# Designed miniproteins, single chains, continued (4), part 84

Each design is a single chain, and the fold is of that chain. pLDDT is the mean over its residues in the fold that is shown.

## One batch from the design tools (miniprotein)

Design m15097
Fold by ESMFold2-Fast:
Structure m15097 (fold): chain A 60 residues (1-60)
Amino acid sequence: PKSIFPDTPEGRALKAELEAALARLKAATTKEEILRAIGEILRAIGDLIELYLEEEKKKK
């Protein structure tokens, strides 16, 4: 099914990055590792928002 990620190479790359960050979060055993994974997730979300705005700009 269609996810929130755009069906573009950039969207697929961000999806993979987010999945990797979530896997790191699940494997995290220290607060530092957890915070690092959360930071990566937030960065990916920011990149996703930017990409989504670019996709919306060309759809009209």
Scores: mean pLDDT 75

Design m15098
Fold by ESMFold2-Fast:
Structure m15098 (fold): chain A 57 residues (1-57)
Amino acid sequence: KEEELKKLEEKLKENLEKYKDDPVTQAVAYWDAGKAFEELGYPELAKEYREKAKELL
């Protein structure tokens, strides 16, 4: 579970770096990460990432 969480965070960081100048794509990356964290059993963390997605829109 912890290793899976770390891999999701690493993937999110990579996407954010890749799409630095595209806030819509970054928002999608945050939203997808939030969904993945919720599936993994971290609903509070999922909520935080979804809020970050909203901030970019």
Scores: mean pLDDT 78

Design m15099
Fold by ESMFold2-Fast:
Structure m15099 (fold): chain A 75 residues (1-75)
Amino acid sequence: MKKVVEEIRELLERAKERTDDETVLSLLEEAIRAAERGDLKRAALLLEGAGRMAETVSGDKELARELFELARKIR
């Protein structure tokens, strides 16, 4: 649990440096809250949403890949 929250927080910090897309950042913050509650399925869905936004809006395929990988790992 705590490790998953830390991994999402690290992704949020990297995302803040790479994008100003408020939707991506908001989805990551919601994923942290879901993971803190133990709702890993919801956290994974929120990370997948953030990954899609990063890919389609920011064009950042590497950030999207990291988000999708973490979502798959915690589901």
Scores: mean pLDDT 81

Design m15100
Fold by ESMFold2-Fast:
Structure m15100 (fold): chain A 56 residues (1-56)
Amino acid sequence: METFRRLHELEERLLEALRAGDEEKAEELVREIRSLPGVDDEMVEWLVRLLRLKAE
């Protein structure tokens, strides 16, 4: 459960950073998401694409 809560928090922050155009913050948040146990690179790439579409 802790990993899922952290992932959700990071997703919200990443969406905010993308909407604000803060690419440096977005890159930092993506690295944090990738460091979570049980999260693979393909999942992160798909998530980032989805959130970038939502931010537009």
Scores: mean pLDDT 79

Design m15101
Fold by ESMFold2-Fast:
Structure m15101 (fold): chain A 68 residues (1-68)
Amino acid sequence: MLSREEFNQRVMKLFNRLLEALEAGDEEAAQKAIEELRKVFMEHGYSEEEVEDIVERVLKAARVLAES
């Protein structure tokens, strides 16, 4: 598993990629960022149900930021 610091850094990088993809209207890049976020959370010991809740919240936040 990634260290807590490496995990946090990777999550932040993926969130920024998702935000950039949504701002650009790049649905393929957005989907890849979401899939990689799911993998990172699952590798860190989150359940599939927890990962889906986290991903939904992250996507909502990123969409709000991309629209502003």
Scores: mean pLDDT 80

Design m15102
Fold by ESMFold2-Fast:
Structure m15102 (fold): chain A 74 residues (1-74)
Amino acid sequence: MEELVQELRKYLDEAVKLANEFEKLYKSGKHPEAKEVAEKIRELISKALASDIETGLEYAKQAVELAKEFKEKL
């Protein structure tokens, strides 16, 4: 259980950092599309926090994967 909690925290921390980066990116005017991606990441984080640990980890992983896919396209 502790291992899953630590993994969930790691993915949530990464998702929050990436969402903050994308918020800065769209505010710079270079990538306005980053706003929608940041909002989707925030939604997935909220779902993760509202779920049990195992389901929350899946949402947190989805948030990080979405963020990585968007970052690779930049």
Scores: mean pLDDT 83

Design m15103
Fold by ESMFold2-Fast:
Structure m15103 (fold): chain A 90 residues (1-90)
Amino acid sequence: NLESLLEFLKGLIDRLSPEDREQLLKDIEEGISSSSEELQDALIEIAEAESAGREPDQRWLRTVLLHVYHLLKKTNPELAEELYEYLKNG
């Protein structure tokens, strides 16, 4: 369900600090993407943090969002645009 995915991704953006949101925007604008290995590492770290009741490191949230944004830009460009505007405008 694309609506559930969008709400989930917006929830991840809401957990970013202002500095980490700015870094993610910069990475997107510079055409930086995360590799499949970086995504896997990020997902493991997030799962471990969540299982331990800890806030995951902002780096891992950015890595997931960056990878998913570039994937959506190719597969669902309208959803990618909505996610980008949410990230950009707060």
Scores: mean pLDDT 86

Design m15104
Fold by ESMFold2-Fast:
Structure m15104 (fold): chain A 81 residues (1-81)
Amino acid sequence: SPREEALKRLEELVEEAKKKYPEEKDFNEALENMYKLAVEQNFSLDELAVLTRIAAQEAKELGYEELAEKLEELYRWIKEK
């Protein structure tokens, strides 16, 4: 389903962030907590879009432009469903 694909892509980006920026403990914990909440609370595609956009904005604020662009691409993909 589009929802399962969105969750899978979000999980992959959360893991990418932990591997590329292991020093960003607070940021990585926040990303994992957002992903966990989305899974446990059965977030809709619209709710996943909101979380993905928030994650993109946080990555951009920290200067991680590549990660932010990938999160924005996922957000746009979700909005097309």
Scores: mean pLDDT 86

Design m15105
Fold by ESMFold2-Fast:
Structure m15105 (fold): chain A 73 residues (1-73)
Amino acid sequence: SERERRLARAREYIDKAVEYLNSEPPDIEKAKNYLRAAALILGDFELSKKAENATVEELKQLIDELRRRLDAA
């Protein structure tokens, strides 16, 4: 379904955000861009806005929040 395809894309983008945060050195800008894109796919404009100005620790918390939301979907 279209919903299943959107959820799969959001999961892919979250996984990319994690990958970039775990790189050495961390690619914070790419992590933010992928997390923002995942949030927008899920219609979470507030989380997308929070990700723009987030610290690395805040980005990790926002990733966990989006993952919980995906698991509940």
Scores: mean pLDDT 85

Design m15106
Fold by ESMFold2-Fast:
Structure m15106 (fold): chain A 67 residues (1-67)
Amino acid sequence: EREEELLRRVLEVIRRADKLSEELREQGKTEEARKLAVRTTGYALRAVGYLLDGDLEKAEAVVEEME
């Protein structure tokens, strides 16, 4: 279903951001890692919010912006 596809895309973006954040922390770039985590969480919450509201067009737009 379209909702499940959009949720999978959100989870993939989170996974990529988590890996990058870990690499940034290993390089001592703690502030950059923190900012990335905050940004990713904000977008993910917005996308999930639209999915819960049944607004698939807005959810997809947020997911595309995250990618």
Scores: mean pLDDT 82

Design m15107
Fold by ESMFold2-Fast:
Structure m15107 (fold): chain A 55 residues (1-55)
Amino acid sequence: MMELKKKQIQTLVDQLKKSLSDKSVRAKYMEFLKETLDEEERKIIDELLAEELAS
């Protein structure tokens, strides 16, 4: 179940990388999106945010 949602969110992140080259800006945008998402999607965003900030 989580795998499908993660793929969809990963596609969104890939599109954001195309539009927003600054990873700090992308991280902030993804955090704002987290406020409007359900709990499962929020966890996926947290993981992707951690990856963006770690890089």
Scores: mean pLDDT 68

Design m15108
Fold by ESMFold2-Fast:
Structure m15108 (fold): chain A 80 residues (1-80)
Amino acid sequence: MIEEILEKFREVASKYFTPEEVEELVEGIRKILEENKDDPLKAIQLISRYLFDKADELNIPVDEAEKLLKEFVEILREGF
């Protein structure tokens, strides 16, 4: 299921990031999901922090970061 979640995330993230940035984000999210695969709530919390930190580093507007996070949380809810 992790690969299916990551594939959906690539689709969503491609609206906001370059292909290179998308792959970096996917790698980070993969690590969080693999380390927390038996704790979905913790995974969601860690991924939320990771996405906001990355958006800030890449100077992504807060409103776009919030939209990305909302869509990603929906993907996670469908994947667990």
Scores: mean pLDDT 76

Design m15109
Fold by ESMFold2-Fast:
Structure m15109 (fold): chain A 65 residues (1-65)
Amino acid sequence: MVLELTVRVNVSGLSEKEREEKLQQARDRAQGLLQRKKDALLAKDPSLQVEIRVTVVEDPNLPEE
């Protein structure tokens, strides 16, 4: 079983360093969400083979904070 999440992040107007940091933070948050879901599934059935996949995509048209 594969748990997959695609996260879109607006990094327009950021420096190269800030862009990398924002993308990494988005990836870490998405992995945390999928890890909790994996843990919940394994709590019900420990024999499940569960893989986590996160894809982070830059989207300049996504609304910012």
Scores: mean pLDDT 79

Design m15110
Fold by ESMFold2-Fast:
Structure m15110 (fold): chain A 86 residues (1-86)
Amino acid sequence: MYAEKAEEYMKKSIEYAKKAMDAASKGDREKALEYAEKALEYSLEALRAAEEARKAGDEEGALKAEIYEGIGAVAAGVAAALAKKT
């Protein structure tokens, strides 16, 4: 199901965002950037799952996937901003 894939990618995006924040707090800019990049990558995969749901005509699944994509994108954005400051 498309919503399940988007949820999985959202959880991965949040996981890597947390790792990026932890690395940034320790002054490890290289690791912070690496984890922020992965968080963004998973956020984009969640967006792709939402697009696939829409193409399949799964309106409910598309809405759920869009919500999960949004959460993942915010997490990735915060991680990227912190990595740049480190």
Scores: mean pLDDT 75

Design m15111
Fold by ESMFold2-Fast:
Structure m15111 (fold): chain A 55 residues (1-55)
Amino acid sequence: SELEKEIRDALKAMHVTLLKKFGFDEENIEQFKKNMKRLGYSDEEIEKIIKELKE
């Protein structure tokens, strides 16, 4: 549903903000991947997001 998408997008934005704030070490990246998988993102989508955040 539209609401589910909006909630998922908001939670994604929160996890992105936390990763950027706490840094891109291996532990933080692994936690980010776990959080994003729980939101229903695929491995390839998560990898693309991480790459975009690293520039």
Scores: mean pLDDT 84

Design m15112
Fold by ESMFold2-Fast:
Structure m15112 (fold): chain A 70 residues (1-70)
Amino acid sequence: ELEELLKELRELLKKAGLSEEEIEKVIKAIQEGNFDEADGLLAKAASRLSEEERKKLEELYHKIRDIIEK
């Protein structure tokens, strides 16, 4: 379910220390299929997460992208 994946993404981004404004910018960009716009903030988040959390972020991103790019 897309909404559950987006909720998990928000929690990881929050844990990475992104602001609510940055998180909503990422979510909106992803929902609009503007993945390039989200890439910079996602890279910033990934650099602040543990290895395990980074892998989870990557998995969530792939699942979300597969749903939206259909």
Scores: mean pLDDT 80

Design m15113
Fold by ESMFold2-Fast:
Structure m15113 (fold): chain A 80 residues (1-80)
Amino acid sequence: VEEKVKELEKEIEKNPDDAELWSQLGLAYLKLGDYEKAEEAFRKALEIDPDNGLALYVLGEVYRKKGETEKADELFGKAD
């Protein structure tokens, strides 16, 4: 997973406006338990593609784990 983060960071340097790469980076940070960096990465993905269902759903899970249940519920509603 740590190796995957480094790989994704290099790819994002080449393609910074790729929402899928930012979503994959967010998932990698989530697997490491780094919820703050995961949130940042998914927010970047949503800035590029606001309708990215994966980013909406996983960012909702991140907020839920942080105890921000209202924000989580809003994002889950959009992901449906």
Scores: mean pLDDT 77

Design m15114
Fold by ESMFold2-Fast:
Structure m15114 (fold): chain A 65 residues (1-65)
Amino acid sequence: DIDKEVYVALAEIAYAIAKIDYQRGKISKETVEKAGKLRDEAEKASTPEEAQKLVDEMLALLNKA
């Protein structure tokens, strides 16, 4: 089992990477802002399963960029 806190940490790492990619011109401002919102939602998630879904959505968003 993976704790919710692990998924929150993954969301924070993914968002940090997104900020770096934005700074390097690899992704749009809209993409990094959406990643930030998904990170905030992961922090507020009530279950590990909810947090995992939000991390998966964040990774899918960043892969489309």
Scores: mean pLDDT 82

Design m15115
Fold by ESMFold2-Fast:
Structure m15115 (fold): chain A 83 residues (1-83)
Amino acid sequence: SEEFEKAEELAREAEEALAAGDYEKAVELARKAVEELRKAGASEEEVNLGEAQVLALEAQAAREAGDEERAAELLARARELAA
């Protein structure tokens, strides 16, 4: 579907942003990718995995900003969704 193709494109763009060190852009694009997966009718498992990856990226952004406490909270939430 178009939504699945869009999700894949957004996920690639998020990876490129992450490789460039643009954590804010990577999180934005990853969130959009998860939203397109939801629209495409992806399973709860796929959506939860996508959400966990977004939270992990937010945790990396928090660590970059020096907020280790926030990063730990985000990683804990990500692990629960990926379990």
Scores: mean pLDDT 83

Design m15116
Fold by ESMFold2-Fast:
Structure m15116 (fold): chain A 76 residues (1-76)
Amino acid sequence: DMESERLAEEGSRLWERGLEAYRRGDYGTAARLFGEASRLFYEAARLSTDPDVAEEYRGLGDEARRKSRDARRLDG
């Protein structure tokens, strides 16, 4: 599904921007970007017609959600 793939690609771009913010200590921005990436990966998983691809996207969503929580805890 092209829509599912596009959402996953957008999520990956936000994930990379989140990692860059995290590396420079901008934890507030990182938390927001990882949170948005997580939402996009979960949406991509929901729209995917391939169960294996859906599980991969869900895993990426879980990782992004975890990173968002970690960044939020470090935001001071």
Scores: mean pLDDT 88

Design m15117
Fold by ESMFold2-Fast:
Structure m15117 (fold): chain A 112 residues (1-112)
Amino acid sequence: MVVVTESGGGTFAEGSSVTLTATVSAPGEQIISVSWLAEGPDGRVRGLIDSGSKRGKGVPSRFSGSVSGNTATLTLSNLQAEDTATYTAIASVLIDGKVRVAAGEGAQVTVV
């Protein structure tokens, strides 16, 4: 079973920075990539980071992604009110020669 556990959400001041962490538990399996999505209060879902570090089209440089081992991080610098959203990590894992996808529960970020 693949489990994605997210942490680092909360309430943050405008202009501050936050790092969200996703830990992928897939014992004995190969982690291929972790991507990050944001769902705003309007219900619109946006791709932020693809394949660990590639920013999506139109995504500001204040968003950055990295992966080390089984841990993926999303760093949001210089937080804006518009960055209030639920951030979800999507892990791709190779199991029995097939790609399996698992999502975290989402980390809520509120900017005040």
Scores: mean pLDDT 82

Design m15118
Fold by ESMFold2-Fast:
Structure m15118 (fold): chain A 99 residues (1-99)
Amino acid sequence: DKALELLELARKYIEEAKKYLKEGNIEKAQEYLIEATAYLTVAEALLKRELSDEEIQQIYEDVREALRETRKELTKEQVEVIIENLEKSLEELEKELES
C-alpha cells in the first residue's frame, strides 16, 4: 500500500526533524519537515483517489518546491508547533487507513 509507505516515510522525517531540533539545528529540522509535509500531502491525496506514479511524483515535487520557496526563518518554538501539527495529521491519516 503506497499510502502506508508514504506515512511511514513521513514518520521517519518527523523523527529526524525532532532530532535536529533537539540539537539546535532549526534549518535542518525545517528541511526534514518539508519532506514530511510532502509525503503526508501525497498520502492524503491517495485516500481521495487512485494516483499514477507520475501524479504522486508531481504532487510531492510541487509541495516541496512551494514550501522551500516560501520558507522563512523560524524560531524553535514555531518549529515545535509545526512538528505537533504534523504528528496529529499523521495519526489521523494512519487511523483512516486502518479503518
Scores: mean pLDDT 83

Design m15119
Fold by ESMFold2-Fast:
Structure m15119 (fold): chain A 61 residues (1-61)
Amino acid sequence: VEEDLKKAIKALQEGNYEEAVKYFERAIEKDPNNLIAQNLLAFVYLKLGEYEKAKEIASKI
């Protein structure tokens, strides 16, 4: 979980949104209550134009 979250944040900082989604999803699979990972995943989905996915995640946090 820690390692996946770290990789996701690095990908997000580098503008690699597709890679960031992959690692944030893995972090959430390991810890579904990780609010930081959920919040950042919603933000990445907004950047990708995936509005329904972003809205679904945001509604749970």
Scores: mean pLDDT 80

Design m15120
Fold by ESMFold2-Fast:
Structure m15120 (fold): chain A 70 residues (1-70)
Amino acid sequence: MSLQEIVDIIREAAAKLGVTLSDEVAREIAELVLSGKASVQDIARLIAERAGLSPETALRLATEIFTATL
């Protein structure tokens, strides 16, 4: 799966939750997912810190991304 394909999946997951992510944040999340070493908690932390989302919203978005990329 390409980096751009994962970025598109991330944006679709974010849109489903009413969240808009910048290109930079979506790309950072995609790189972390592509590493294959990130847990859903690691991705949720990145989202909360970089997008300014609540921990609950960040965890929900991270879960949607994992479901869509597995």
Scores: mean pLDDT 81

Design m15122
Fold by ESMFold2-Fast:
Structure m15122 (fold): chain A 77 residues (1-77)
Amino acid sequence: AAEDLKAAANIATSALAEAGRVEEAREYARRVTELIAQGKLEEAIRLVREMLEKARELGAPEERLEEAERLIERAEA
């Protein structure tokens, strides 16, 4: 559901902000919110996955990344 995707996006933006990428996190959050509002769920999912990859590269905890991936899977179901 869109709610699960929003939750995944919140984890990803939080992880990026904690890694010092605050401006980048804000821009991603804006884009994801807009895509969800437009019903472009596939594009929103791709963007959230891009954010999670960046967070992983910056050393985000694996447990948080796995939580976000589970939420994305629920959004796709």
Scores: mean pLDDT 82

Design m15124
Fold by ESMFold2-Fast:
Structure m15124 (fold): chain A 81 residues (1-81)
Amino acid sequence: SPEIEELIRITREIFEELLNWLKENNAPEEVIKRVEEIRKKTLERLERARSLEEAQKVLNEGLQEIRKIMEEYFSKHPELL
């Protein structure tokens, strides 16, 4: 599906921008690795998605996992907000 392919492309860009930001701000290796793992799992699940609805659920779950990690990180580093 062209729509799923576009969603995968956008997802890759979002994760790359986040990872670049984390590296530029000297985020702990553990935080970077957790984000990279979620990126890998989310992209693999998106590639296997059989419908746009399934793809949207996969992306939403991945973003929720990222949100939890970032909330934990920012709670320790409020200077970065």
Scores: mean pLDDT 85

Design m15125
Fold by ESMFold2-Fast:
Structure m15125 (fold): chain A 109 residues (1-109)
Amino acid sequence: MNVRTVRTSAHSWLQIDEDRRYIQLLTRDHPDEAAASADFARIAEALRELGFPPEVIAAVEALAADITQAALEAVRAAAEAAGYRFVGHASYYTAAGELVHFSTDAPAA
């Protein structure tokens, strides 16, 4: 099994299964959007170190700059174009104390 795990914080991990061509990105319950954004930036850096296509790295950097469902779906599209199945989950608390959650398993709006 050729599975790589990158942990960027207590709230985030990236798992890559090269045998299955599968990427799982999980971030959960970050104290604020800035903390979630910082972890996505670290994940983009980890993907660069692992030699992923620049389109995948750019999509994760865009997600780090603006955490939206559309940005997360763009990461999935870039990963799938590179031959990987992608599953991503992200959550953080807003300034109002609300938990915001994004997932590639969410139905299309």
Scores: mean pLDDT 80

Design m15126
Fold by ESMFold2-Fast:
Structure m15126 (fold): chain A 66 residues (1-66)
Amino acid sequence: MVLTNEQAREALRYLQEKYGLSPEVAEKVLVALNLGRVDLARELLIRAGLSEEQAEEAIRYILSLA
């Protein structure tokens, strides 16, 4: 997956505003998804304090932007 700069900015804003993630963690999640590493993205989100359900919702939303 490759997001445009605008889509990537929207995904970063979404993660930070809705779930309170730091910019560094939000960026790592996007890098993981860009590499096709959905498992790693989920793990990063859960370690940052999201529930499993919230992590899956966030991943699904970001993938829908592409």
Scores: mean pLDDT 82

Design m15127
Fold by ESMFold2-Fast:
Structure m15127 (fold): chain A 67 residues (1-67)
Amino acid sequence: SLLEEAERLLEEAERHVEEGDYESALRKLNEAERIGVLLVIQGKEEEAKRVGERLREIAARLPAELR
């Protein structure tokens, strides 16, 4: 499902943040954001909200210049 794919991408992004690989983390966050937009378009508001909350949490761990 789109939700499962987004959750996988967000988990990968978090691991990249932990490794200090902010470029890879940002790429994964961008991919998850695209899925979040698709979930909104499909009317899956609850799933889109979950993706957005996790994305915000991980993005907050990036250096300020990449937020």
Scores: mean pLDDT 85

Design m15128
Fold by ESMFold2-Fast:
Structure m15128 (fold): chain A 55 residues (1-55)
Amino acid sequence: KPVVLPSSLSKEEAIERIEKGIAELEEQAKASTDPRTRATLEAMVAHAREVKEQI
């Protein structure tokens, strides 16, 4: 993971994508609620937080 390159562009884009993904998954779960979908959403939220911390 080269640190010199991902300064603001990659970091900001990654965060935006993660946040958007969480919001979209949450809406998807509400529209087509399925136990498996909800579990995936929770995993995504936890993972997104980890990724944000890594960035």
Scores: mean pLDDT 66

Design m15129
Fold by ESMFold2-Fast:
Structure m15129 (fold): chain A 71 residues (1-71)
Amino acid sequence: SMKEEIEKAKEYWREKLKEAGASEETIEEVVELIEKALEAEEKGDKEKLKEYLEKAEKLIKPVLEKKVAAS
């Protein structure tokens, strides 16, 4: 179901971002954007889906880059 897919995606990104040392605020913002993106996909709103995914990517990239630089 879409609800199960959303929950799996949210859990995946929470764990990945926690491992990368992201703040709780950043984790919550990314998780909310992923949820909104998947809800937009369910509604067939391709423009909103792309917008939310691009916003999530912009938040994720700096966190992952800092982890690589620290390694």
Scores: mean pLDDT 79

Design m15130
Fold by ESMFold2-Fast:
Structure m15130 (fold): chain A 118 residues (1-118)
Amino acid sequence: MQTATGSTTATFDAPENSKVTVTLEVEARGAEVVNASLALTHDGKPLGTATGTGRPGERVTLSISADVKKGKVTAAGSVTARGERPGAEVRFTLTITVESDGKTETKTVPGVTLRLEP
């Protein structure tokens, strides 16, 4: 069984009095998600982490939300998957949503597609 790891990172400049929500969505076809991790930092300081696993065919969703002051918000997502059948494929997407003063901005960053053999 082939195992592969992929990662993606998104950065957003948050205005003052912002609420940040970061979501990592993982879609695995014919593969097991052995580990999915999500980390959120603000100006290099940790705000939170989330982890998860998924059986073949399951969707894994990780989310972190935090209230932040003005500064650079960085979200980092990582997925490790194991292929269980020929043509196994794992896709993952990182979404950052920033809400401030009734205004919402969303940034979506797709990760690399992991192609796996059994």
Scores: mean pLDDT 83

Design m15131
Fold by ESMFold2-Fast:
Structure m15131 (fold): chain A 94 residues (1-94)
Amino acid sequence: TQTLEVKLSTQTGNLTVTAKALSGPAKVKVTVVQEANGKETVVAEAEAELKAGETKKLSLPAQTNSTVRVEVEGPAEVRIYLPDGGALPTQTFT
């Protein structure tokens, strides 16, 4: 399992995670975690299982002081779209 984390400071609204399985099946789990007073709280989670070459979009609420955690099993390409419409660079997992 490989993990990607993105810290959000002031963004609120919906974020979109696009996941595409590459040469084989993949599993992608997205968790939005908010930290306050040293404690992590899961505010949203979504999961997708993908067949080779399959693409899925996951939509989750984002909040101020949250972290988007993407856990990937298998070969996949992941891209995160922030609530403000900005996109992070595509990440490739092998």
Scores: mean pLDDT 79

Design m15132
Fold by ESMFold2-Fast:
Structure m15132 (fold): chain A 94 residues (1-94)
Amino acid sequence: MALLAANPNTGVAGETNGLRLEFLAHLPDRVEVLAERDGEYLAVATPHRLSAPPTKIGRGPSPEEARAQLEKALATYDVSAVLTADNVVTFLTA
């Protein structure tokens, strides 16, 4: 699911459902956005494909901390190893 909230050059994307959204990145495999509510920040990375890894989030009291937690979550998830293992298992069970 893609969370596109505004043009990528504005910094502030707008407000939806009480969340203030900022578009961080639109990458070939995922979209990254920052959301703020009640002084808490959520950095969210969501894949473009339904079969891709699940949405990753980072939470913190500041945008920098939320983004750092998201990067930590993404770095911990070995996407290449998981994709290779899943492809081998799927192929062997077909």
Scores: mean pLDDT 54

Design m15133
Fold by ESMFold2-Fast:
Structure m15133 (fold): chain A 68 residues (1-68)
Amino acid sequence: MMDRRLMGELVAEALRSLGYSDETIQEVLERLKELPELVSLEEVAEVLRELGFSDETIAKVVEFLRER
Protein backbone atom coordinates (compact mmCIF):
# COMPACT_ATOMS: atom_id res chain seq x y z
CA MET A 1 0.00 0.00 0.00
CA MET A 2 1.16 3.53 -0.83
CA ASP A 3 0.12 7.02 0.17
CA ARG A 4 -2.59 8.22 -2.27
CA ARG A 5 -0.63 11.38 -3.19
CA LEU A 6 2.57 9.43 -3.96
CA MET A 7 0.54 6.81 -5.88
CA GLY A 8 -1.06 9.59 -7.96
CA GLU A 9 2.35 11.07 -8.86
CA LEU A 10 3.69 7.65 -9.91
CA VAL A 11 0.56 6.85 -11.97
CA ALA A 12 0.90 10.25 -13.70
CA GLU A 13 4.58 9.49 -14.49
CA ALA A 14 3.69 6.02 -15.86
CA LEU A 15 0.85 7.32 -18.07
CA ARG A 16 2.98 10.23 -19.34
CA SER A 17 5.77 7.76 -20.26
CA LEU A 18 3.16 5.71 -22.21
CA GLY A 19 2.24 8.82 -24.25
CA TYR A 20 -1.07 9.83 -22.65
CA SER A 21 -2.08 13.52 -22.67
CA ASP A 22 -2.02 15.77 -19.59
CA GLU A 23 -5.85 16.01 -19.92
CA THR A 24 -6.22 12.21 -19.66
CA ILE A 25 -3.73 12.07 -16.76
CA GLN A 26 -5.67 14.81 -14.91
CA GLU A 27 -8.93 12.80 -15.29
CA VAL A 28 -7.20 9.74 -13.77
CA LEU A 29 -5.77 11.82 -10.88
CA GLU A 30 -9.22 13.28 -10.08
CA ARG A 31 -10.68 9.74 -9.90
CA LEU A 32 -7.78 8.53 -7.70
CA LYS A 33 -8.63 11.29 -5.15
CA GLU A 34 -11.79 9.26 -4.36
CA LEU A 35 -9.65 6.37 -3.02
CA PRO A 36 -8.57 6.08 0.67
CA GLU A 37 -5.33 7.73 1.91
CA LEU A 38 -3.50 4.38 1.61
CA VAL A 39 -4.14 2.73 -1.76
CA SER A 40 -3.31 -0.69 -3.21
CA LEU A 41 -2.21 -1.52 -6.77
CA GLU A 42 -5.50 -3.42 -7.17
CA GLU A 43 -7.52 -0.26 -6.38
CA VAL A 44 -5.49 1.74 -8.94
CA ALA A 45 -5.98 -0.99 -11.58
CA GLU A 46 -9.77 -0.93 -10.97
CA VAL A 47 -9.92 2.88 -11.39
CA LEU A 48 -8.02 2.64 -14.71
CA ARG A 49 -10.35 -0.17 -15.86
CA GLU A 50 -13.44 1.91 -14.98
CA LEU A 51 -11.99 4.84 -16.99
CA GLY A 52 -11.69 2.58 -20.08
CA PHE A 53 -7.95 1.87 -20.20
CA SER A 54 -6.90 -1.38 -21.90
CA ASP A 55 -5.72 -4.41 -19.87
CA GLU A 56 -2.31 -3.98 -21.56
CA THR A 57 -1.99 -0.34 -20.39
CA ILE A 58 -3.19 -1.24 -16.87
CA ALA A 59 -0.62 -4.08 -16.67
CA LYS A 60 2.18 -1.68 -17.72
CA VAL A 61 1.15 0.92 -15.11
CA VAL A 62 0.91 -1.72 -12.35
CA GLU A 63 4.35 -3.12 -13.29
CA PHE A 64 5.82 0.43 -13.24
CA LEU A 65 4.36 1.03 -9.74
CA ARG A 66 5.46 -2.42 -8.46
CA GLU A 67 9.10 -1.85 -9.49
CA ARG A 68 9.20 1.37 -7.43
Scores: mean pLDDT 80

